# Designed miniproteins, single chains: the designs that were tried, part 70

Each design is a single chain, and the fold is of that chain. pLDDT is the mean over its residues in the fold that is shown.

## One batch from the design tools (miniprotein)

Design m2407
Fold by ESMFold2-Fast:
Structure m2407 (fold): chain A 92 residues (1-92)
Amino acid sequence: MRYIVNITGGSEEARDRIVAAIRSKAEVLAESRLPTGTSLVVDASDAQVKEIVAAIESLGKVLEKVELPNGVSLRLEFPDGSVATVSITKIA
């Protein structure tokens, strides 16, 4: 299955930690780095997505978690005080 992961906000270090957590659990097919965020296309099973979410949640303090029919959105505060939002959306 294909998923789009959008990472917005956070420090560059926080975003790099999120990307590393994703790469440790699933295959990243494409990565686009922007000044304010990073977008990934990931090949993963639904079980691997749960592992990715758990790995990301371990990186900081979960401020908000919203489960959607086709994905999940997380807001995390990192030890450096930066706040990042991660959205994971299933695509066909």
Scores: mean pLDDT 84

Design m2408
Fold by ESMFold2-Fast:
Structure m2408 (fold): chain A 75 residues (1-75)
Amino acid sequence: EPREVGLELAERGAQLYADGKTPEEIAREVVAFARERGYPVLGLGISRAIKEAYEAGLTPEEILEKAREVVDEFV
């Protein structure tokens, strides 16, 4: 289900950010994971949200919320 996959991607992205990964590393891993699950467009949307949140200096919790918003718009 797209929503379930999207939430998994959002959580994974937020965790990578909390682990100190760069936005580029997070985007690469999220996009690869989404492609493996069959949702590359969703992965691109989530990676963009994470990059924007990182540039805005948001917390991992705020990044998760922004990625969740992308999932809700996709589904």
Scores: mean pLDDT 77

Design m2409
Fold by ESMFold2-Fast:
Structure m2409 (fold): chain A 86 residues (1-86)
Amino acid sequence: MPSPEQLKEAGRKALEAAKIASVSDDETAEKAIEELREFLESLGDPLLLKMVVGLVETVKNTKSPFVINMQLQALQGLVNQPESLL
């Protein structure tokens, strides 16, 4: 089970990957998502991996400013209060 520090780090990396995915080309976004996936795999929680990667992939695929802003705010909340996922 990831520690609160590891969950905060996961949230921070996910937020950064989502920001990159929202403004970058598909190749750059895919690289950011792969780096995030590798980090999340190291935590040993498959559900957290699937959930967080799915959120960032939604940002990459939709390009809707409304959805992007909502996902960024949700991920920022995880950085500030990682225990909200516990």
Scores: mean pLDDT 73

Design m2410
Fold by ESMFold2-Fast:
Structure m2410 (fold): chain A 59 residues (1-59)
Amino acid sequence: SAALEAALAAAGATGDAATALERGGQSVKHYGANGREGAAAARAAGADVTATALESASK
């Protein structure tokens, strides 16, 4: 969770990326628990920077 939160902050997951995560009915906390699923959802929403950060944090 802490590593994922740092990755999202570094990626600048604000604006559209943050909105896409919330509109998907998913919180950053939920994506922290399911990094791969969160990354796929972020890419589908067009939040590529956030998706890349989530993929990296999942390793």
Scores: mean pLDDT 56

Design m2411
Fold by ESMFold2-Fast:
Structure m2411 (fold): chain A 69 residues (1-69)
Amino acid sequence: SEPSAERLALQQEINRLVNKLRELAPEWTPAEIAELIRQALEGKVPEELPEEIKELLEKIKALVEQLRA
């Protein structure tokens, strides 16, 4: 019942991207970051977000969808 090596690699990549997101937005609380990621997974990303943050959210979404497949 343990994750495959590929699944563990995806989880590690997601964790790295989430950490980068927190570094780029240190003024946001962890709860606000978590909510932003949740909204991105639902396809509800605000247009006014900085490009770097939007790119990270798109990468996180792609990896999470891959992990859920």
Scores: mean pLDDT 79

Design m2412
Fold by ESMFold2-Fast:
Structure m2412 (fold): chain A 69 residues (1-69)
Amino acid sequence: MKVEKIKELAKQGKLDEAEKVYNSLEKPTVEDLLALVKGYIENGQYDKAKEVVDQLPESPLVEELKKLL
């Protein structure tokens, strides 16, 4: 599953590859975006995480992510 692949790449610090997988998606889901955002946060790229979070619809998960930024 593509969400899992994004999470795995981000956990390995391969953010460029995680971004490439996300950008290759024809119809990215909210779960795909959340996986990428969490990957940025875990690797200390808060500016990129904030940019992506601002594009997500409001939800309890998005609120928790905003608290980490």
Scores: mean pLDDT 74

Design m2413
Fold by ESMFold2-Fast:
Structure m2413 (fold): chain A 81 residues (1-81)
Amino acid sequence: SAAAEAARARILASGDPRAEELIEAVENNDEEKAKELIEELIKTKDYELVTEVERYLDAIGRIDLSTYIGVLILEEAVNSV
């Protein structure tokens, strides 16, 4: 979709090499690798990029992965004691 392509382009424009690797993992349906990269972005507190990734995942209908992001953000917040 046009919305998915726009979100994809914004992620790649970040210049973060993990962003390109994450898009490739999602597009290749490598769910384990995609989750691993999402976890890395959240742990390094790259929330701006995580927000764009969530928009991309929603646009392509990967609600499972966008929900996973929400769960990890909550877990990171409660474990940052």
Scores: mean pLDDT 81

Design m2414
Fold by ESMFold2-Fast:
Structure m2414 (fold): chain A 64 residues (1-64)
Amino acid sequence: APKVPKEYEKALEEAENVTLRGILTGEPEEVVLARVREIMEKAGMSEKEIEAVVRQARRAIAQA
C-alpha cells in the first residue's frame, strides 16, 4: 500500500510540474487542469483538496 503522506507530496509536485510545463509549452488550460486533477485523484486526495490544487493551477496559468 502506498504511503499516503509521501504519495500526496509526490502528487502535488507532479501536478505543479505538469502546470509549469503546460505554461511553458502553451497547452490549453482545460488539458493541463484535467491532468492535474487525474494525478491528485490517483493519489487518493479528497475532492476538496483536488479543487484547491486545481484552483491554484488555474491561477498560475492565468498569471503566465
Scores: mean pLDDT 77

Design m2415
Fold by ESMFold2-Fast:
Structure m2415 (fold): chain A 94 residues (1-94)
Amino acid sequence: SMEDLLLAAAIEAQEILDAIKNESKEKTIEITERSIEKFRELARKNGLENDPLVQEVLERFEEILRLIKEGKFEEAEKLARELIQYLMEQINKL
């Protein structure tokens, strides 16, 4: 379940990264908020909502959303790429 949760987070992070590059600010906010809520719900369903790794991933998603809302797209893109790499590193340690 942790592996599936982290894989789902990586897919959502990639969707956010693609939106930052290709979509309007408003659409990118919508996609990012949906991705965060989807990940939060999946974590809750797996009983992992209070897991420190899950909390770290959620904090990184929320920071990406904040940067998008502030129009800091280059910083948001960088954090989204770093999140994807972080998730791949965590999956490889499972």
Scores: mean pLDDT 89

Design m2416
Fold by ESMFold2-Fast:
Structure m2416 (fold): chain A 61 residues (1-61)
Amino acid sequence: HHHMQQQREQEAVDRMRKLAEISRELAEKYGLDEVREIARKIFQERAKKEGKTLSELLDEL
């Protein structure tokens, strides 16, 4: 039982799990609008780069 070695691994796993849970809860209760805005910006920039409108890009998805 080596707590020193397992502490580093547990810290990394805990951090990733916490980020996943926070992202999910934020999207559902508080961050849904922010997630939508980020997605919209990404699609908008991609559409502009491809010479398409946002609606045209979304229709292809």
Scores: mean pLDDT 66

Design m2417
Fold by ESMFold2-Fast:
Structure m2417 (fold): chain A 86 residues (1-86)
Amino acid sequence: MVEELKKLLEEAFKLLANKEEENQKKGVELFLEAARLAAEAQLSDEEQKELEKFAEELLKKYLTEEELKEIVEKLREEKEEELAKE
């Protein structure tokens, strides 16, 4: 499970680092899916720490924490607006 989550996180961060809007949207979707799967997987403290460390390395390599937060907030707002217009 940890290996699959690492793979999803790496793919998500690669897409988020891409300046293309469609890729950033897919990146956020994969990031949220990885977070959901991690929560559902009932990971041990050691496995959670390993994923957290891996996510830090990905942030350092592809994005800053501020950039990630801005992308997530922007896409969250767009999704809420879309749902409201339904």
Scores: mean pLDDT 71

Design m2418
Fold by ESMFold2-Fast:
Structure m2418 (fold): chain A 70 residues (1-70)
Amino acid sequence: PVPWSEESEAEMLARLPALLAEDVARAPEEGVAPELLREVAAELREGIRARDAQATLARIAALVARYRAA
């Protein structure tokens, strides 16, 4: 896995709003699920702890996909 770095962190921060905004745009009447936001926050905390931005982004993308499929 790719280790945590300032560049990787900036990339992750830049992608998060886009992932969440797409979910909001797709379900404007429901908004973003509070559970999704909580799980994304948990993945961010674990990503910082593990210092693995690439794996963290992949797990967040998987969470978003799971919520879209449900």
Scores: mean pLDDT 62

Design m2419
Fold by ESMFold2-Fast:
Structure m2419 (fold): chain A 85 residues (1-85)
Amino acid sequence: SAAEEALEREARELLRRLLREGRITPEAMIDMLRELRERFAEDPELVAGLEKAIEAIRKAAEELAKYGKDEEELLARLREEAETA
C-alpha cells in the first residue's frame, strides 16, 4: 500500500514535469491506455490499473492547465507591481 502510493506519487511528479515541458501529450497517453483497456477488458485487475493511470494523467493535465493560466496571470500582475518598489 505505502509502496504503491509512493510509486504513484513519483510517477505523477515525473508525468507533471514531462507534460509541463510539452514532451508528452496527455491525449496521446490516454488514447494508448484506453486502447489497452479495451483489449484487456476481460481482466478486471488490469482494467482497474489502466483506469487509475488514465485518471492520474487526466488530473495532472487539469492541474497543469489551471496552474499555467493562473501563473501567467500572477506573473503579469507581479511584473506590473515590480515597477512600484
Scores: mean pLDDT 64

Design m2420
Fold by ESMFold2-Fast:
Structure m2420 (fold): chain A 58 residues (1-58)
Amino acid sequence: MGITSVYAFGAGEGLKIAEEVVKKGLGDKVTVEVSHDTPDKEFDKMKSLGVKNVKYIG
């Protein structure tokens, strides 16, 4: 424990989760896992918001 995964399905969900995680100061402690149909631009924006661990589910 020390790593928490949050799952996002569909466009826009990952960005909303990333914003909330960063606002709570958890960008280095939370992994946001997104569905494989998530756009590359969305994936990149999540990282730019300060989430250190963004990856595709699986």
Scores: mean pLDDT 77

Design m2421
Fold by ESMFold2-Fast:
Structure m2421 (fold): chain A 81 residues (1-81)
Amino acid sequence: MSTEEKIAEAVELARRIHELRTEHLVAQLEAAGDREGAEALRARAEAELPAQLAALRAMLEANPELIDEVIEALRAELAKM
């Protein structure tokens, strides 16, 4: 697996984790009756995601020695969800 393929995997894992965490928090707010808060949180999460993924990619491109460790950490987080 190339460095670029590994970075792409890390970014995809981070995106999935962000989406699952956002939906979990949105569901909690909706269950509490806070539909406005749920909509605001979803909109904010969607707006912030591209910058967060770009920052992760840039960090891994600058520090390729961290890629395998980051992928392992992201896979562990996704497995808890």
Scores: mean pLDDT 87

Design m2422
Fold by ESMFold2-Fast:
Structure m2422 (fold): chain A 92 residues (1-92)
Amino acid sequence: MEEARKLMKELEEKFSPLLETLDEEEIAELVVRYLAKYLGVEEEALEKFIKEYGLEAVMAALAELFRRGIRGGLTYEQLREAYKKFLEEVEK
């Protein structure tokens, strides 16, 4: 459980430099696309959350991903690998 909070801190730290490089809207679009695929939810639903709640909704979605991963039996390694794929998609 403490590992969940540590992971969120690490994600915030790595996500922050992207905000300085790209516009918040551009990052939100990439995050929505990635999280929708990973969580198996509609992209429109995540876009609606971001428009209504801002970047905090993205962080909440990441927390939900972690919570569902634990409940679904995903390991911390699988969650970290998902984040690596997200960063690779941003690079492309």
Scores: mean pLDDT 56

Design m2423
Fold by ESMFold2-Fast:
Structure m2423 (fold): chain A 84 residues (1-84)
Amino acid sequence: SDLLSLKAMLERQLAALEAQPATAKSLRQRGDLLEGLGRIYEAQGKYEEAARYYERAARDYAAAGDLTSAARLHQKAVEARRKA
């Protein structure tokens, strides 16, 4: 499916970023990819998996100094768990 192809692409991009030194820019990019993976799991009805990816995204955004995105992803994780 298109979602499966997108998931594989995001996972490869995430692995490539995680192989490089952590910078504010790379941490923010990791947060974006992790949020994308969370959305894919949510679209598949896998709400607990989605929540875990949203929490990982929140941590990377916070480490990058993006507290607004971190707070938003913490909220998305809570909402996903309510659906699980």
Scores: mean pLDDT 88

Design m2424
Fold by ESMFold2-Fast:
Structure m2424 (fold): chain A 88 residues (1-88)
Amino acid sequence: MTFQQIIDNLQTQLARLKKLASDNTLSPQLQKEFDSAVATAQDALARLQQLIANPDAPEREKTLALVMAIAASGEMYVVERQIERQKK
């Protein structure tokens, strides 16, 4: 899988999460979790975009960016499920 495909997948997931949050009234706690998940996803996207701009980046930086992308996707998924469970 290319870094561009990971970026595209994260952007799609982030757009879906933002739409779901916009279509539903979030509790104050869930709003904080949503804001945190969005920030984590944006940080992961920025790091992946830097790696596309610099393909000679150290292997450690590539591994860290991938771990951050996985963590961001997981955090967004948890928040998405909480919004869906809240709406029922």
Scores: mean pLDDT 82

Design m2425
Fold by ESMFold2-Fast:
Structure m2425 (fold): chain A 100 residues (1-100)
Amino acid sequence: DVDAQLEQAYRLALELLKEGKTIKEIRDAMLKAGIDPAVVDAFVTALSFVLVLDRLGSKEEKIELPTDDTKPSDLPNFDPERAVRLAYGLARGILAADGL
């Protein structure tokens, strides 16, 4: 069940983001939890996209692209609960497109 795996990814990502973990550590933790690699990839891709959009919206002079070593908690005005909610919605859209 894709929705059950996305909910597990959501809960795990929220916990790890609050702990200041990197994108790589979040991905690795999801894989260790037995979440399907396709679901993990969709969620991490969605999360990275949300981080880029938040920085574009903040009108920063320099925007750094997220990498495996990026700690989202180091970003100015980072809201982990908002980031994970948006990533969940986007990841669902990505996975739904796989049905086409």
Scores: mean pLDDT 77

Design m2426
Fold by ESMFold2-Fast:
Structure m2426 (fold): chain A 120 residues (1-120)
Amino acid sequence: SLLREVAELLRELGELIPELREELERLARELEELAENWDEYVEELAKKYNRPPEVVREVLERLAARIAERLREALENRELLPAIREEYLRFLEEAERQGEELDTLRRAQMVAGAVELVLR
């Protein structure tokens, strides 16, 4: 399962970034819960966005694979972890200020986005 792989990578990052340990462990547990209810989650999003479930599944699986790739890149570049932490916290603060409701995949995507921004 790609989601369980993302969860494990987030736990490894949490051990290397103590200030984010609790947040990344919580996110990892939520991803494991999503993995158990994946078909239901896909169907809910398909209904919400009025798209075929098969299309939503492919998009979400591609997103999860990209997140896993970025998290592995972060683990390979330990000297950049403080910068990745700062950008992730900035993303969370900006989302709160915009009143954005953050679901589990969106938060995981924000971690990957912080990695992409720092590694560019």
Scores: mean pLDDT 87

Design m2427
Fold by ESMFold2-Fast:
Structure m2427 (fold): chain A 63 residues (1-63)
Amino acid sequence: ADEVIEKLREAMENHDLEKAAQYLREAEKLGVPYGELLRPLQRLINEGKITVEEFNKVIELAA
């Protein structure tokens, strides 16, 4: 679980939306709740490293 969360954060920070969506789906399969995944991603948005639009695209791709 921790490993997939770190990979998700790394993919988002690198703006690799397709890889980020894959890791998000993998975390969902492992039973990691969205709230746990959203905290590090929200930090990236607050720091200006990713946009809200990029985040929303990843969520849509993972759905």
Scores: mean pLDDT 78

Design m2428
Fold by ESMFold2-Fast:
Structure m2428 (fold): chain A 119 residues (1-119)
Amino acid sequence: MPSVEELLAELDRLVDELEARVRAGELTEAEGEALFERMLALFEQLLALSDDPGVLLLAYGRLARAAGLFLERSTDPALRAAVLDRVIAAGRRLAAKLAGDPEAVAMLEAEIARLEAAR
């Protein structure tokens, strides 16, 4: 099993790769979807392995940013809706895990509301 630190480092690396490819104009929808799937899988692993609200909120912020960057390049409404639905669902699972931390939940609910408004 990879460590929390290794998963965070890989998530940061994938977000940086996505940002660089978006900036270069070299990202296809299929490549963006593949990168997003890998980032989502890393977030799910972090959610299973860590109870640290700071770590999990940081990871979710990275995932939400990556989704936004992907959506800037996507022309497929169904793919855009699917990406938004999955990021929103991930945020709701995190909010449920952090239910004992009202500040963390409030921060997540604000981000989820922002993503829902982007549909």
Scores: mean pLDDT 82

Design m2429
Fold by ESMFold2-Fast:
Structure m2429 (fold): chain A 67 residues (1-67)
Amino acid sequence: SLSKEETAELVRRAVEALGGEASAAELGRALQPTLGYAGGMTVADEVARVAGRRRVSAEEAEKAALA
């Protein structure tokens, strides 16, 4: 399992690689190579729910993953 800090760094870098903004679906797909299908989608959905937004910036995704 990844720590909260490792997950936050991973989602921040994933959103940056996607051009600085991501939906849950885009983030989930970007996380699949590292976390698998279910893990990537679970983390992306939780980030979106915690941030309270349909699309998140890299900073917002990192902060949501640390919550």
Scores: mean pLDDT 83

Design m2430
Fold by ESMFold2-Fast:
Structure m2430 (fold): chain A 100 residues (1-100)
Amino acid sequence: SDDELHKQISQIIEEVSNEIKKMVEEAKAKLASSDFSEEQKEALIKFLGDIIRELKDLTAEKAQEALDNKSSQSELEKKKEELKEELKKAKEELQAKLDS
């Protein structure tokens, strides 16, 4: 049903949003505890902002596609796995920047 589809999409959005929040908290803690120059901090904050926007935009796009296409449970699981893979890549890119 449409109600069940909306519920499942909302749950996926919430899970992704919670993972983004954790990533932001971990990045902020690293920035606070590490001896970065002001220029390095500014660059890292900008990079974090860019990653957050890209992940939010991708999540919104996949959510809209799921609604428009009346996605099945298996299609929703695939979209969720794609979002988790993009989150993993974003975390790895952020970690690489924080470690450089």
Scores: mean pLDDT 83

Design m2431
Fold by ESMFold2-Fast:
Structure m2431 (fold): chain A 87 residues (1-87)
Amino acid sequence: SKEEELKLAEEIIRHLEGLREQLRALRAQTSDPRVRAALDTAIRVIEEIRRRIEELVKAGEVTLEKIEEIVREHEAEFQAAADVVRA
């Protein structure tokens, strides 16, 4: 239902906000400028996904399919950042 899709979108936004704060904390703990740059990329990607989902909520156009498309568009960039942090 549209109510369930809206509630899911709101829950995803809250989880993305939590992840962003965790990544910011991790960035504060690292001295490696390459890892810091990768974390900055990951934070930016999370903020962009959240912004686009918020726009769908505001427009009354939120669907699970559209949320999945937004996430899919950013997976490669997020994965590249994660690979630098893990190295």
Scores: mean pLDDT 86

Design m2432
Fold by ESMFold2-Fast:
Structure m2432 (fold): chain A 74 residues (1-74)
Amino acid sequence: DTDILNQLIQKMEEVERQVRTATAEQVEQLLAQFRQWFEQAISQITNPQIKTRALFLHIATEGEMLVHIRRLKR
């Protein structure tokens, strides 16, 4: 559970770095890949407290990517 949460944090940091230099289309691809990975990861978390933390982090990361897409397409 904690290991999966740590993987999520590392994945978020990687996505944040990639988004800084990415086009809108690249961010959309990163968002799709992140959603697929998270769906698999969340199913492996059994501790409800850790699962809740992971869900909040996922929502925050997805929100940041969506804001970037909107800004770049403006």
Scores: mean pLDDT 76

Design m2433
Fold by ESMFold2-Fast:
Formats: structure tokens, sequence, C-alpha cells
Structure m2433 (fold): chain A 72 residues (1-72)
């Protein structure tokens, strides 16, 4: 189904916190790729896609699902 703007806002906060605090290799790769994209590397699209997927996951399944995804 379609997520609400409130669910999207809450999901964004959860994902941003977990990406900043998580020590997993997957979380680190997503952070590094997002930083390259911000610095002008448009080829770093993988991190942007993973970021969007994590926001959707958080909105649909909550924080624990995002933690599990970052640990896989």
Amino acid sequence: GVITPEQASDALKVVNRLLRTSKTPKAQRIRDDLERYVDGDDSAAWGQRKYAELIRLAAEKGEEAVRKELES
C-alpha cells in the first residue's frame, strides 16, 4: 500500500539514525556511497537506491527490520 507522509517522516528519522550509528559493513558502504554522491559522483547511485529501500522498509516493517537488513 501507499505509505503516509507521517510514516515516511518517521522512517527517514529511523534510517538516518541507524545509518549514522550502525557499525556493520553494509551500513558503512551505504554511508560512503551517499557521501560520494553528495560530492558530485553521480555513479554512486547504489547508495541512493539502498537509502530509499531502507526508508520504505522502515515505513512498512519498522526499525527492527532495518537493523536486520543492515546486519545481512
Scores: mean pLDDT 79

Design m2434
Fold by ESMFold2-Fast:
Structure m2434 (fold): chain A 86 residues (1-86)
Amino acid sequence: MENLEKAKVLYEMSKAVENALLGTPEQVAETAREAVRKAAEHPDILPALVKSLRTHAENARKIGRTEQADALERAVDEAVAEIKAS
């Protein structure tokens, strides 16, 4: 289908969300950074992806996964800053 590359970005986002609920802080950080970097190739979806990841960090925090929530927020902020510096 059209936008296969955008579908791959959504897959990476899904991995970051899954890791926020089930993974380690390191897995969360790695998958979140990858999702943001891939979304940088698609400026039309990047803001929505970043908002979604921050919402999932809040949800992870509400269920007591504080370290994963912190890792997700930090990874998103760092990856967004790297894109702006480029």
Scores: mean pLDDT 81

Design m2435
Fold by ESMFold2-Fast:
Structure m2435 (fold): chain A 65 residues (1-65)
Amino acid sequence: MIEKIVEELKKKAEEYNQKAKTLRAEADSLFADPSKRDEAIKKYYESGVYQAKANRYKKLAEKLE
């Protein structure tokens, strides 16, 4: 029972971590274009939000395991 919850939390952490990395890569590409820096900044912010979610799920999984 708990093992399945831990597995699900780890899966969510990895999904959010991957989403954060993808958004950061997109932001880096946009930041290279001066006309798109505002869009890049918004994607950096979104990347940070998903990274925070990933870290939270990872810590919760570690606490239960």
Scores: mean pLDDT 83

Design m2436
Fold by ESMFold2-Fast:
Structure m2436 (fold): chain A 131 residues (1-131)
Amino acid sequence: KEEIEMVKKLIEAEEKLRSTAQKALDAIDANPDDRDLAVKYVQEILKLEKEHLKLAREGLEKSTDPRVRAVLEDIIRDEETIISMAEDLLKNAPNLTPEQFARGARVVFRQAIELETEHIRRLKAILKKLE
């Protein structure tokens, strides 16, 4: 029961993050010269990734199912990668043109969408086996 609720919370977090990243990508594509908008979205994705990383780490500490543990370990690694990319981009923001920052932001958002889509797929497959 507790493991089912944990996996459901992780799916909700991943879906929110993927949805936010897609909205961010669409907004940057519509407003490529708006650096402040791009910075705001990178900060929002970074915040959501850090919140989700915390949930995944807590899930890993509590989980005894090797299949659940393996997926959580992959999620943690992927989230740490996106966090690093987003933090590096934000740190370098004052030294980048709006166009350069927009390019970096698109890489972060596309990577988040791709990884979160795979995480949702894997978590839903596990949920189906736990139910």
Scores: mean pLDDT 87

Design m2437
Fold by ESMFold2-Fast:
Structure m2437 (fold): chain A 74 residues (1-74)
Amino acid sequence: ERLSPELAALLSRTGPVSSLSEAMQALGRLAARDGLVDPEDPGVIHLSPELAALVGKETVSTVELTEALEAQTS
C-alpha cells in the first residue's frame, strides 16, 4: 500500500513513514505534540491547513481521520 507523497512528507517529520499504520502513529504523535486535539472534546482533532487540504475537512474524528488516510493510499 502506497501513501500519497504529500501525506508521507507531512508525517515524515515525526519519523520515517512507509505504511498506513506508521502514518496513523506519526499523526497521533503530531496531534498530541502540536495541540491539534480539541481541549474540550479529545475525540475531535483540528487539522493543520496542509492536512485539511489533503483530507478536505478542517476538523475530524479519529475514525474520519483513519478513513481519510486510507483514501490517501493506493
Scores: mean pLDDT 68

Design m2438
Fold by ESMFold2-Fast:
Parts: C-alpha cells; structure tokens; sequence
Structure m2438 (fold): chain A 114 residues (1-114)
C-alpha cells in the first residue's frame, strides 16, 4: 500500500529525523557560542554570524518540511499529528527568528481548531 508506506515515512521523519536535527543544531550553536567567548571580537563574531546564517537556512528548510507534512496530515484528518508538527515548527521558528514561518504555522493551528 503506497499510502501506508508514505504515512510510515512521515511518522519516522516526525519521531526520529526531525528531533535529531533540532538537537544537532542546538549543540552546534552552543559549542560555537562557547568558542566565540574565548576569542577577541571581530573574527569570532564574523565566524559565528556565518555559522548562524547557515543554520538558519537549514532550519528554514526543516520548518517548511514540518509545515508541508502537517498540511498533508490535516488533509487526511490526522489533526493531532498535524498540530504536533506545527508546534515543532513554531519552536524552531522562534529560536531562529523565522517570523514568516512562525506566522504561517500559528495561522494553520488556528484553522485546525475551527
């Protein structure tokens, strides 16, 4: 059953892949923040900025994936799963300052509650 296979892959993504990406991003940012504290201003700030810009780019990709999977869950009537993904998208969006995705995810949550 192709649909059952797609749903199983979405479940694996939600439970295992997405949380690991969040944890890896958090650990990486913390390590780089600590490294920057040991270096003079200028080089450490430029390095940290470049790293955070790349992490924000990757975070935006992850957020968009969560939102799209959540929309598909909602279309299938799986509202609890959709809400869980949207809440995860919100947490990442708040951490990385993605106001556009934050607004989109919050709007979708309100629409699902109606």
Amino acid sequence: DPQATVEALRQIYDEYVSPLFQEIADIHVEIMRRAAERVTDGDSEAFLRALEEELRRRARELIKAYIEIAKEYARQGKYDSALALLERAIRIAEKFGDEESLKEARKLIEELKK
Scores: mean pLDDT 70

Design m2439
Fold by ESMFold2-Fast:
Formats: structure tokens, sequence, C-alpha cells
Structure m2439 (fold): chain A 80 residues (1-80)
């Protein structure tokens, strides 16, 4: 399931961000965004994936990475 895998990747990204592993957190966020954009017939999840991919390269701190990943998890809970 694309949504369940994206959720898992975002949860891993939050853990990595809390450990200060920004580059690893960004890689997990990118993978999650790619998966969410592949979900068919769900505009809310596609938008969440697009937002992740749009913002991942602009992240300058683990705190920002955690906030971005948490926002995407909230979007999954709302739209899935």
Amino acid sequence: DLVEEARRLLEEAIELAREGRLEEAKRQITKAGELLMQVRDNAGLAAAGHDLLKHVDTLKSPEEAERLARGALAAIDTHA
C-alpha cells in the first residue's frame, strides 16, 4: 500500500530529524512525497506529496524537516 509505506517513511523521517540526521530525513521525505503523488483519485494525498517534494530541498534544519513530515502525516490522516 503506497499510503502505508509513505506513512512509515514519514515516521522514520521524524525519528531521523530528532536525531539531527537532516540529509537522511530529507531522503525519506522525498520517497514519501513520490509515493503520495502516485496515489490515484485522491487529490488531497497528491497535494501532500507535491508539497513534500516542493519543500524538501529548502529544509535547513532537522526541526523544519520534522514539521514538514508531521504536516504530511496529518494530511494522510485527513485524506486517507
Scores: mean pLDDT 87

Design m2440
Fold by ESMFold2-Fast:
Structure m2440 (fold): chain A 78 residues (1-78)
Amino acid sequence: SIDSLPDDYILNVEEQIAYVEQYIAELVAAGKLSEADGQALLTELTNAIRQENRSLTVGEVRKMVDQVVGSYLKKKAA
């Protein structure tokens, strides 16, 4: 599965979107994000990935998701 890929594994744009969809879905299932927050973050991340339109490693995609989710939750808690 995507979660078993090493951090240096390169993902194309469509693979990055699929990875982010799975990661956000797992955060929602774990109760770390609401369904509404997950959808908003998925839209933001998908748009950012498509606009950048470049290959990223699994580690880079994970870091991007963690940073965007962390920033979103910090703003919501303020």
Scores: mean pLDDT 83

Design m2441
Fold by ESMFold2-Fast:
Structure m2441 (fold): chain A 71 residues (1-71)
Amino acid sequence: EEKKKRIEKLKQEADKLGDEYMSLVNEIKKAMEDAKKNGPEAEKRVRELGQKANELSDKYAELQKEIEKLK
């Protein structure tokens, strides 16, 4: 059952990335609220967090594709 063990590992990695992504989404929401009062500095933070979220989203999508191929 090598295939089953690979799927389990990929699912664990995907779950971790999903949790990190949700954490970043919450931080982006907070930073967007701050940007309404603080302007350009807070806007820069929103952009930086958005880039990190995109990177995690891409990794998550790759892991999901690997899981689907193993099914």
Scores: mean pLDDT 79

